Designed miniproteins, single chains. Designs and how they scored, part 62

Each design is a single chain, and the fold is of that chain. pLDDT is the mean over its residues in the fold that is shown.

## One batch from the design tools (miniprotein)

Design m2281
Fold by ESMFold2-Fast:
Structure m2281 (fold): chain A 64 residues (1-64)
Amino acid sequence: PAPRAPRLEVLEETEDSLVVRATGAYPIDQAVAAARAAFPGWRIVELRITPDGDTVVAELRLER
């Protein structure tokens, strides 16, 4: 299957922490790449992956 870019949604934002949901990604690498591109200077510290049909939902926690 062709790679799919996710839709990103910010769930929580504080001065030192960010929680982002990536929906519709395939493979999971597309979710990580999109989060890194959208939030340069933030570090991914936690990644939760849930299968959703032919794509994945990823919940990412980022810190500065």
Scores: mean pLDDT 81

Design m2282
Fold by ESMFold2-Fast:
Structure m2282 (fold): chain A 107 residues (1-107)
Amino acid sequence: PAPPPFRADASLEGAFADGEMTLTTGPGVTVEKLSENELRITQNFLVEVDGKRYAVRVEVTFYKTAEGVWQVDSVSVTGSLPEAVLAELLAQVRSFAEGLAAQATAA
């Protein structure tokens, strides 16, 4: 089975008010405002692959351009996952992060 997608939880809808990307998160997710134009999301969670559980840390950094557009700066996935699973999770996290940046820009 595919690893579970990266999630910032159902509270996300209130996060883009006043032109700032601030995220309300569930357990295991942390949001840090690094500057007026930089935001970092960190999530620690367990991924189950073939009945075995792996501890995984996901870190996403966003930046706001001079034009007011939010973009994904970096995506990091750390853990002892098999390479194929790690690559799939990284792709899912990047896709999710790009969606968040687009949503924040559109707000």
Scores: mean pLDDT 65

Design m2283
Fold by ESMFold2-Fast:
Structure m2283 (fold): chain A 95 residues (1-95)
Amino acid sequence: HMSEEVKEHLKKNLGLSDKELEIYDEAGKRMEEIAADTSLTVEEMEARYRELIDEFEKRLKEAGVSEKKIGYLGAILRVRAIADVEERRFRERQA
């Protein structure tokens, strides 16, 4: 569930519509689920994030979002995915 403060932040800073916010919120929730899944290997996490980001970009394109905006939002999710994978790798080294 996206808070009103987060919605206003994304609308103001990224120019997101309500429909785009719904797609972005769903992708963010799914990324959190992948990051929390301790049964996944690093390789499996990377594969799940790639599939999620591909579907996210496809949904935005079907919603009529511009290629530039899709590229920008996809890049944000890719940076998050890299951070989550590196955190998992760090935890594995500390175990």
Scores: mean pLDDT 79

Design m2284
Fold by ESMFold2-Fast:
Structure m2284 (fold): chain A 99 residues (1-99)
Amino acid sequence: MERKLRLLIEIGVVEIHAAVTKSVIKSTEFKSKELEEIKKELDEILDELSRLGKEVEETSPEDLERLEELEKRVEELKKRVEELAKRADKILEEEKKKS
């Protein structure tokens, strides 16, 4: 797999995960300050992923150092999305127990 193409695919996967998590929060009838904060962070991450995708497309396939920097930034955003998704799931699960 071409390194640049692989990175664009990874960005797309992280964007889908963030968008799905945000959609789940939006679909809930329960209102929580913590869920609104998670949703705001997901919006910020989605904006950053969009900018990263553009930077990857503008980066030469031969610029291996730049691609490595971008890969590290994507991995950091991936970990943040995974953490936010786990927090959202826990809040939603706790609310279901009260119903």
Scores: mean pLDDT 83

Design m2285
Fold by ESMFold2-Fast:
Structure m2285 (fold): chain A 69 residues (1-69)
Amino acid sequence: SKQDQVAALASEIARLVFEEGDLERARELLEKLGELGVPQELIDAMREAIDRGDLERFERLLVRAVVES
């Protein structure tokens, strides 16, 4: 399902951010969440959280993106 695709992509993004620290690749994958129908407002908020190093906020927003799909 579309929600399963969002969940799978969100898991990959979380790995890049929290385990590998590859923020550039994570940003590229955030665009793909938008293509899957995640609201642009959530994507923009997730980019801002990465820019600020607010990983707790980023995690909450990423969970929200999966649930709201």
Scores: mean pLDDT 86

Design m2286
Fold by ESMFold2-Fast:
Structure m2286 (fold): chain A 64 residues (1-64)
Amino acid sequence: MEKGLKTRELQRKLLAEGKSVEEVYEEMKKLGLGPSEEQLELLREIAEKLREIGDEFQARLLAE
């Protein structure tokens, strides 16, 4: 249970620094906080989705 809390706090910290979701994922993996392979696959899909949303938001902000 505690590992989940630490992982979530780390995600927020890295995102607050302006890092991409992909960079946040790599930092978490680097620290050995990675979940099981099945959970990693899910997180990878979520990270890609969030990255696309972030890129679209940035493009919109620049266009408007």
Scores: mean pLDDT 64

Design m2287
Fold by ESMFold2-Fast:
Structure m2287 (fold): chain A 77 residues (1-77)
Amino acid sequence: MEEVLEEASKKDRRVSILLVAYQLRAVGDLLEGDFEGAEKTIEDLRADLKAMGYSDEVVEAAEELLRKWLEEQKERL
């Protein structure tokens, strides 16, 4: 899963930049108590990657990474 994202990021650095940007947006939503906004942030990442022409495998890997990271942040807040 993460290896797919690493290979995509080597070809196009926008993948890693988008992941970081959406992680920051999602944590902002969590700090405001907006868990629905955090879920929408995951949907927006998925839509952006698809619009940029990335494969379903890359999109799914990015969604899973962000969801896992978000669950870890929820446990800490």
Scores: mean pLDDT 76

Design m2288
Fold by ESMFold2-Fast:
Structure m2288 (fold): chain A 60 residues (1-60)
Amino acid sequence: SELEKRLRELRERYSELTARISAQRILVALGDESAKARLRELEEERRRVLEEIERLEKKL
């Protein structure tokens, strides 16, 4: 179904964002100040994706 396809795409996007966040967290731990802003942006995007996943899962 269209709903199942959309959920699959969102879950894949969530996994991609999680990997990118992990990389930025390492850079922040090493003192890269520019990585802090990128980390915040990625965490905000991942949060939005998670909220959409949860919303769609309630419709299953």
Scores: mean pLDDT 87

Design m2289
Fold by ESMFold2-Fast:
Structure m2289 (fold): chain A 77 residues (1-77)
Amino acid sequence: SSLKEKAAREAARETAEKLGASEDVIELSEDAAYAWFKKGEEAAKKVIEAVEQLLGKEAAEIVRKSVEEAKRVVEKL
């Protein structure tokens, strides 16, 4: 549902913001959570791998944690 999609994006954004991410990494965290929600784990992993190649391991770890929190929030709905 659109409510769960919005919750996933918002949880990912809030998690990235709390971890001190730049706006680019916050947006990529939202994109990764959206990819997980629509296409599953492998789609999210591809986004995280792209982040690691472009922005480094620290940025990729923030995106990974943001997706994990998005999953937890959606599972509670």
Scores: mean pLDDT 88

Design m2290
Fold by ESMFold2-Fast:
Structure m2290 (fold): chain A 66 residues (1-66)
Amino acid sequence: LRETALKIIDLIAEAAGLSEEEVEELRKILETEGPAAAVIKAMRLAQERLSDEEVERLHLEIERIS
């Protein structure tokens, strides 16, 4: 699950254009609050930057990894 969460975070970071600082914050959330919290935060950032269609495609890719 933790390895899967890291892959999901990397996928979201690439798709949404997250900064190194934002990725570092997500990794800290993963370590302190767990994988679900980190993925939820990453998806929230993606929703702010991506279109609804892009977010839907990202969800489908996450399902393939999970």
Scores: mean pLDDT 80

Design m2291
Fold by ESMFold2-Fast:
Structure m2291 (fold): chain A 70 residues (1-70)
Amino acid sequence: SVEELVEKTKKKALELLENIDKLSVEELKKRIKEIEELFTEAQEAGAPSEKLKEIKEIYDKVLEKLYEKE
């Protein structure tokens, strides 16, 4: 379901944010790509804009930390 897809994507994004300092830049980029693919799938499946916004907010924090890491 779309709801399960949203929750899965959000959980993966949060887990990535929590573990960002423990992962190599290469592993981080791979996990970010997985989240991007899940986000696109959720968006195409008609996920509510409010839920997509929550995922995007977590994703943006992950990107900020990645760019600070070089």
Scores: mean pLDDT 83

Design m2292
Fold by ESMFold2-Fast:
Structure m2292 (fold): chain A 108 residues (1-108)
Amino acid sequence: MLRRLRVYASITFDPDIKEPITKEMLEKLEKEGKVAFGVTAVDEDGTPVAVPRELRELAIEKAKEYAIEKGIGNKTITLRMDAVVDEDGNVVEVSEPEQLAETDAPPR
């Protein structure tokens, strides 16, 4: 069975980062604890659900790509994506990230 999930991914950067983020820089900052990620999901009825591991990892990767593309490194960003997962938790589809208001970032 396929399930539609709405995924919310948040990225929080150390406020001292002043330069555009590259992939390599983002990986280093994450390892150094200067970038934090939060991922939550709801089903079609808006009920919170456990995020399958593959979906969580893919949502984080999509969020990283978005941050690199937009040159974002010194703020909290909340992104929304729509995903389709199978009964085993495998990701079938995921949409492009859409940025929500920064003040609407979910708690981590």
Scores: mean pLDDT 74

Design m2293
Fold by ESMFold2-Fast:
Structure m2293 (fold): chain A 77 residues (1-77)
Amino acid sequence: APLSPGEFEDEVALALVLIYVAIAKLDLQRGNLDAARESIERAEKLLDEHDWVNPEFREQARAAIEEVKAALEKAEA
């Protein structure tokens, strides 16, 4: 069955979070720490401002952000 409207919006929000996380990871590989932080902040804002209907999509978004934040912290050390 197709996703409900709320779950479809969750999937779009998750996709946007993952895009920002991917951009942040690329910037970290290039040594662009400030750009990586900006992308992480945008991902975190999406996670916080979106009303998640499906907790699994929210958890995937959270986990992806946490992973890239750990990578940023390691790069800043």
Scores: mean pLDDT 85

Design m2295
Fold by ESMFold2-Fast:
Structure m2295 (fold): chain A 78 residues (1-78)
Amino acid sequence: SEEELIKKIEELLKKISESNDIEEKAKILAEIYRLLGKEEEAKELEEKIKKGTLTVEDVRRYAFEAKEEVKERKEKLK
């Protein structure tokens, strides 16, 4: 269900905040983006990891955008 999907994404977002590894955070974000149906954004994150171009600011922006998407989807469930 959409509610179960949102809960899983929120748990993954919590894992990101608890991790100290930028690459691990980005891999979790790519999983979140796939769960949101955003395959191209997930591929972009994976490409940045492969090229070694990933920054802390990239991870923060992607996490922020994922949190906003989750909030919007939660509001639509009511």
Scores: mean pLDDT 83

Design m2296
Fold by ESMFold2-Fast:
Structure m2296 (fold): chain A 62 residues (1-62)
Amino acid sequence: SLQQAQQLVQQAIEAAKAGDYETAAQLLEQAADLVSDDPERQQELLQSAERLRQFAEQQKAA
């Protein structure tokens, strides 16, 4: 549902603020699955998740 997707996005923001980019990316990917009826928003969430995945990889390499 849209409410669940919004809740996951909020949790992703909190995880990212804590430096947990991997968890933030996973939460955004879950939110994207819940908005399958809005392909434009789904794509935006998946692109954001991909960027967070890149940050997580950089964090691991540092």
Scores: mean pLDDT 83

Design m2297
Fold by ESMFold2-Fast:
Structure m2297 (fold): chain A 67 residues (1-67)
Amino acid sequence: SDEELVKEVAELAREAKELAEQGKYEEALRLIQKALDIAKQISDPVIRAVAVHDLTEAAEELKEKLE
């Protein structure tokens, strides 16, 4: 269900944020990439678009930290 997918995305994003705060940018990026794959499976087009956009921005910020 979309509810389960949204919950999984939120949990992965929260864990990625914690890893990034610890300087573990590669690990954080891997979790954001996993969250993006899950977000793309959300059936609601508005929720999916917002999640994909936010996660893509997070991935770009993490890539910048990795050089």
Scores: mean pLDDT 88

Design m2298
Fold by ESMFold2-Fast:
Structure m2298 (fold): chain A 98 residues (1-98)
Amino acid sequence: EKKEKALKLLREARDHISRALDAIRAGNYDEAIKHLERAKKLVEEAGKLLNEPDFAKGLVDTLDKAIEAVKAGNFDEAELYATLALIGVSIAITELEN
C-alpha cells in the first residue's frame, strides 16, 4: 500500500534528520548537508505517494533553510530548522499510523 511505503520513507527521513542534527553539533557540516539532502528527497517521494504536495513542500522548504544555514555558517539557525523538520516528520508519521 502507498501509505506503508510513505511511512517507510518518512521514518528513513526522520533518521537522516536526527543524524544531521548530531553532525551539526559535532561540527561535521558536510555530513550534515548530506543527511539533510537525503531527508529532503525522501520527504518529496513520500509526498508524491500520498498526493499531499503542500505537506511535502513545507518540510522540503524547512530542510532547504537548514541546508542554507549550514552553508552560511549559521549553525544555531541550522539546528533550529533541522529540529523543526524533525518535529514535522514525526507529526506526519503519527498521523499516518492512525
Scores: mean pLDDT 88

Design m2299
Fold by ESMFold2-Fast:
Structure m2299 (fold): chain A 98 residues (1-98)
Amino acid sequence: DKEAAVREGLEELIRELKELGIVDEEEVEALKSEVEKRAEALARAIKRALEREGEPSEEERAALTARLEAAYAELLKRGELTDEQRALYEAHLRTLRE
């Protein structure tokens, strides 16, 4: 149950990236595959996708980060997450920011 909620939230994060035009449909499928393996791999895959789309401006990067943080916050509200799962999402954001 909790694992399913975590996976759905990560899929929502991937949809947010697609809405922002950062990833296409084929990249969404690749990112979903990483969700099945491990969340840390997903964070790296998202970072690679952002780099492939080009270097966003500071303003665009800030807006993207804010939208991704909102998506993670919504995931945390929807799912009954453990402290370990929360730390995992915070690690994802750290990977995207750095």
Scores: mean pLDDT 57

Design m2300
Fold by ESMFold2-Fast:
Structure m2300 (fold): chain A 60 residues (1-60)
Amino acid sequence: SSQQQQMQQLGQQYSGQYSDLYDRRFDAIDNDDYDAVNSTQQQISDLDDQVDRQVQTISS
């Protein structure tokens, strides 16, 4: 379906950004860099919110 194709495209569009952010967050945790942990967590939360809004638009 069109929705399935849009969902696949969305996943491809954001997969690299998620991988980079999670890697950065993990490195920050390993280095006890709490400022970087908070910064990367905020960026992940912002990205989740953006993806969720797009998913809602596609799913509606």
Scores: mean pLDDT 82

Design m2301
Fold by ESMFold2-Fast:
Structure m2301 (fold): chain A 60 residues (1-60)
Amino acid sequence: MEKAKELIEKAREALEKGDYVTAYNLAIEAIKQAIKNKDYELVKEASRLATEAIRKLLEK
């Protein structure tokens, strides 16, 4: 399923724009889609994006 990859791209764009709340939400949705598709490599990638977004929101 390509939906997880599209959500990952949107999460990256949101991070670049400084919209960390949107980036986090998109990354979480990407994780859910990747799990449904058993794509654990995309789960790892989306998890890294979610972690980065939360880190930026909390400022470490």
Scores: mean pLDDT 81

Design m2302
Fold by ESMFold2-Fast:
Structure m2302 (fold): chain A 65 residues (1-65)
Amino acid sequence: MLEEAIKKVEEALKLLQNGKIEEAKKILEEAVKEYGKDVVIEALRKLKKEGKYEDEASALIELLE
């Protein structure tokens, strides 16, 4: 579950980094519906800790919290 959520949120983060905000938002909403908000936040925190998409991950964590 968490590993699948990580893949989904990383896809959303990559879209954000490329300026595709609406597509990223859609993928993030799908991840929240499938895995739950808490799991999505933990996936974002894990990616941020690993140094991947730190700014984008921080922005999405603030949006969800």
Scores: mean pLDDT 80

Design m2303
Fold by ESMFold2-Fast:
Structure m2303 (fold): chain A 99 residues (1-99)
Amino acid sequence: SLEEKRKEFEELRKKNTVDINSKNPKDRISAESLLVATVIRGIGAIFGGSKEEIEQALKDLEEAREYFKDDPEAVALLNRMIEELRKALEEGVPEDPFA
């Protein structure tokens, strides 16, 4: 269910402090863990990340997309996240937000 997936995501987000910015992901994190960490970070950025966090998540997702280029399901997931983050960067936060 959506509720169970959301709870799992929140638990993973709290536990996952992995730095995905490694130049050699295979030396520090497995390919599967890299994909999971990248997706979690991307989702976190969409839900309330700063502009810098969104830009970093976008970079991480683009790097992961190149790494997983032969996996169409992984590429589809990463492309969806990249488009959402690009949209968030384009829309931004209004200079004078109407609260």
Scores: mean pLDDT 58

Design m2304
Fold by ESMFold2-Fast:
Structure m2304 (fold): chain A 64 residues (1-64)
Amino acid sequence: DPRERALRGLEAAEKAIEEYADDEVVLRVILHETREVLEEFADDPELVARARRLIERVEELLAK
């Protein structure tokens, strides 16, 4: 199920930013993959809201 895979990917990305907050390479990969989820599931309000929160958090970490 593509939606379940996207949810699992977002969950893994949320854990990865906690562990790798100072790793710009990891953060940029997460940003790219999360934007792809946002594009693929643009009509899913739960995935859109979760992906947007993750993107904002990653962008804040990259701005340090």
Scores: mean pLDDT 83

Design m2305
Fold by ESMFold2-Fast:
Structure m2305 (fold): chain A 61 residues (1-61)
Amino acid sequence: LPPELRERLIEEEAELALEMMKAVADGLASGDEEKRKERVEELAKRAEEARRRALEEAERL
């Protein structure tokens, strides 16, 4: 299994986490707390799905 692929996917998750924090900061500035929560949850789900993808691909190799 290629460790480079795993590292890249982990880095992508880190970038998604940064985007999530930025979305939270923007939401606080806008005052739209509900919208902020929804965006954070969507980004969190995307990060988890990326993890599952990586694991599935690793197992299929």
Scores: mean pLDDT 72

Design m2306
Fold by ESMFold2-Fast:
Structure m2306 (fold): chain A 66 residues (1-66)
Amino acid sequence: MIKVTVSGLTATGATAVALLGIGEGGTATVSGGKRATVTVEGLSREGAQQVADAGESAGGTATVEE
């Protein structure tokens, strides 16, 4: 199971990344502030890639942990 953390997101970007992570079968946690961080756990390799790509497309920085 893979964990993806995406930081530096807007509220809109964080919502989109969290919903995608849940759709890929993961558990999403959103941490607020001036910039949002979304952590998605329990992903497959394919789900982790989609979440990371979506996070980077939203202007965030994605870190993948296997």
Scores: mean pLDDT 81

Design m2307
Fold by ESMFold2-Fast:
Structure m2307 (fold): chain A 70 residues (1-70)
Amino acid sequence: MEAAENLRKAAEALRASGDEDAATMFRYVAYKLEREGVPAEQLSLGPLTDEQRAALKAEVDRWEAEEKAR
């Protein structure tokens, strides 16, 4: 999907600039769109708690491991 690929590219740019939190959020949105068909607009990307942020990163790390094992 174009949208998911664009989100992954945005995440890489953010990571390169040192914004790891934003990069993780963009990767999460890309995975949600690619794996579950959930568009970014349906995700509550407003202020996240530290717990929600940690859960988000854990999901992204798990998906990255799955992709790499493929």
Scores: mean pLDDT 72

Design m2308
Fold by ESMFold2-Fast:
Structure m2308 (fold): chain A 104 residues (1-104)
Amino acid sequence: KTYTVTLAALKEVDGRWEVVGVREVSVSSPEEFLATVQAFLAEHGADVVVVAVEENGKIWLTPLTAAGQAGPAREVDEITDEAVQATAAEGRRALAAADAALAA
């Protein structure tokens, strides 16, 4: 089985989230998916990837880090830069709290 998802790589610049890369990928396993996310983040020097998945006529945006940590998913009617940036900002705050706890 193969899953097709859209990945948007985002970097925080001057307090603003910027989309630095977009890629549609097809993956057949969770391990392949994580490796693809890690490679995509490294390629763009990005902090977060936002994964867009369409299910039952709805679009879900989920932020991920290179470690495979997922932030909160959000439902949107369409993929916009504003929705992707908002998802990255919310996900980054949740993931930064976890990273701070691990770094202590």
Scores: mean pLDDT 75

Design m2309
Fold by ESMFold2-Fast:
Structure m2309 (fold): chain A 67 residues (1-67)
Amino acid sequence: NAAEEEAKRVLEGLHSALDQARAAGQRTVTVTAKVGDAEVSRTIDLTDPEAARKALEEMAREALKKA
């Protein structure tokens, strides 16, 4: 499933971006998930790992649904 593979790659990219921002000592980061023609941007609170993870999963799901 090409859409599922694309969503997985987007999610992996988002996790990488959050890891880099966290390593830089940032508390929030604005990230964009893009799947096909769908684009979803959110500001993620890095001080709440559970909320951050859920936000990334929701962004990937929303982008996939809109694509």
Scores: mean pLDDT 77

Design m2310
Fold by ESMFold2-Fast:
Order: C-alpha cells, then sequence, then structure tokens
Structure m2310 (fold): chain A 65 residues (1-65)
C-alpha cells in the first residue's frame, strides 16, 4: 500500500537524520538504502525497513559506499 511505502521511507529518512544510514531513495517499486558501513546497527536498521517494505510489496536493495 502507499501508506506502507511511506512508512518504510519515513523510517529510512529517520535513520539518515540520526546518521546511521547515508541515504534512502525510492525508484519505482524499489527502496534503495545507501550505507557507509556494514555494522550490526546498520544491518538491524535495514531489517526493520525491509519488514515494512515487504508488507508494501516493495523490493529493497542495499548499496555499500
Amino acid sequence: SVSKMAAAAILGIGYVIEGLLEKVEIDGDTIKIYLKEDTPATREAVKEIKAIADEAGMKLETVLE
């Protein structure tokens, strides 16, 4: 749903504001999460976003910079 897509994006943006994630983009049916580092904290943030994205029927991709 559009509401669940918005929830996934908002959670991701919250993590960007906190400095945990670098950037979040939506490209069609895909949410793209950009990471500076691969840590337990960033992995957990991605899992939380993925749970909501899966409910929305969205794909999730991660990019490590």
Scores: mean pLDDT 82

Design m2311
Fold by ESMFold2-Fast:
Structure m2311 (fold): chain A 58 residues (1-58)
Amino acid sequence: SLKEEIEEELEKLEEAVKNKDVDKAQEYSLKIIELLEKNKDPELIKEVNERGEEIGKL
């Protein structure tokens, strides 16, 4: 599902941030944005933003 794909990309983003891999972090961030553009679900957008904020604190 789209939500599962976004969750997988968020996990990849978190690992890239932990590894300080800027290129991979940008790649996964862009993929998440692309997936969100295909599904304008406000609840999913909120969940992604909250998780993105937590990843950004790493």
Scores: mean pLDDT 80

Design m2312
Fold by ESMFold2-Fast:
Structure m2312 (fold): chain A 76 residues (1-76)
Amino acid sequence: ASSEEVARLIGGVIALVGALLDPNATEEEKRRLADHVAELLESLGKKEYAEKIRQAAENGDFETALKLAVEALKEL
């Protein structure tokens, strides 16, 4: 992965964290941000993490989605 691709993924994770800490953020916004992080991870060859994040987000489990995203970042 390029440094630019990793920086973009970090930005996506920060945006997701921001939404999870915002009491005015909707479930739809959280799902959209989690799906965006999954898409970035899939583009980096982390397809299994992407699938698990999408599944967690669909179930409303955004804490698990975030944990998976951070774990995937540590493996880059």
Scores: mean pLDDT 86

Design m2313
Fold by ESMFold2-Fast:
Structure m2313 (fold): chain A 67 residues (1-67)
Amino acid sequence: GAAVEATARRIAESLERNYGVDAEAVFRRLLAAARAGDFEGARRLIEELTGSPAIAEAAVAELRRVA
């Protein structure tokens, strides 16, 4: 739904700002993972991009809340 899309975009834009990732590519991957219920895939993606399990867990918790 719209809340999942908005949350995925906000996470992707935050990661672009802080880690220099491609926000559109990350947004598409996070949205696809959330729609598939693949929250472990979303967590691994964010951990890979940030090097931070804590950031990954926090971001995925937000995604789960609105999914």
Scores: mean pLDDT 88

Design m2314
Fold by ESMFold2-Fast:
Structure m2314 (fold): chain A 62 residues (1-62)
Amino acid sequence: SASQIAEAQRILEELERESVRNYLETGEAMTREEVIERAAKRLAERFGISEEEARKIVLEAL
């Protein structure tokens, strides 16, 4: 749904900021796949859906 896609976009923006901050602090960045997996988990927890379904929504939000 549009609300799930909008939330996925917000979560992706949060994770992109976290990844940049961690890279500046540690020299280690999350891969694109790690960002997608973390976003799917956060979205699944927020909407009470499976991580598989959440991953599909995250990929649609990209």
Scores: mean pLDDT 82

Design m2315
Fold by ESMFold2-Fast:
Structure m2315 (fold): chain A 80 residues (1-80)
Amino acid sequence: KLEEVKKLLDEIVSLAPEKYQDEIRFLAEKALKALEEGNTKLALGYVDAIRGVVYDANLTEEQRKKVDELFEKIKKILEE
């Protein structure tokens, strides 16, 4: 589960504009650390923060759809 979430977060980073990638990586590391500690609520909070950063990046509709699909996969894994 942790490795699956990490891969999905890495894909979101790669789809984001370069200037936001460091911020998204920072939040992703925080989310993964929270999951290692069993704090799923905190991890979901960091995932929602990443979503906010991505939306501020003014992605195209196609890029946003792909990112939203990745976020949905992450949420399903975390809610299991």
Scores: mean pLDDT 81

Design m2316
Fold by ESMFold2-Fast:
Structure m2316 (fold): chain A 65 residues (1-65)
Amino acid sequence: DEEKIAYLQRLADALAAGNTEEAKKIVEEMYNKGLISKEDAEKALQALDEGNRVEAALIVAKGMN
């Protein structure tokens, strides 16, 4: 719960800074910790590659349900 919020905050900060590489690392860490599914992680990484930061953040937040 608190760990999920901390990761979402880290992701938000990386995206606000325009640091796509850091955002990708955070998504991969979240997947490795079991906080999101592989499918949601792959979709978020694709959105980041396409420059769609808002979509990436929404995919991650929704995937944590």
Scores: mean pLDDT 84

Design m2317
Fold by ESMFold2-Fast:
Structure m2317 (fold): chain A 71 residues (1-71)
Amino acid sequence: AAEAAARAAAEAYPDAERIDILIVGDRAFLKILVNGVWRWEAAPELDALTRGYVVDVEDGEITAVREAVPA
């Protein structure tokens, strides 16, 4: 579910100010904000958790949940 995906992302990047999970096709990507700088990382290991959702996480809390539409 979306909450499980958000918690997994927050757990992987606990020092991030914000994490956006973006699904493109069948791959997951993380957009991570650390110390005011955005980083883009491929995260195929999250595909099983995030296939149906785009989840914004800020300081370990879910700020937005959207349904991901396949490409």
Scores: mean pLDDT 58

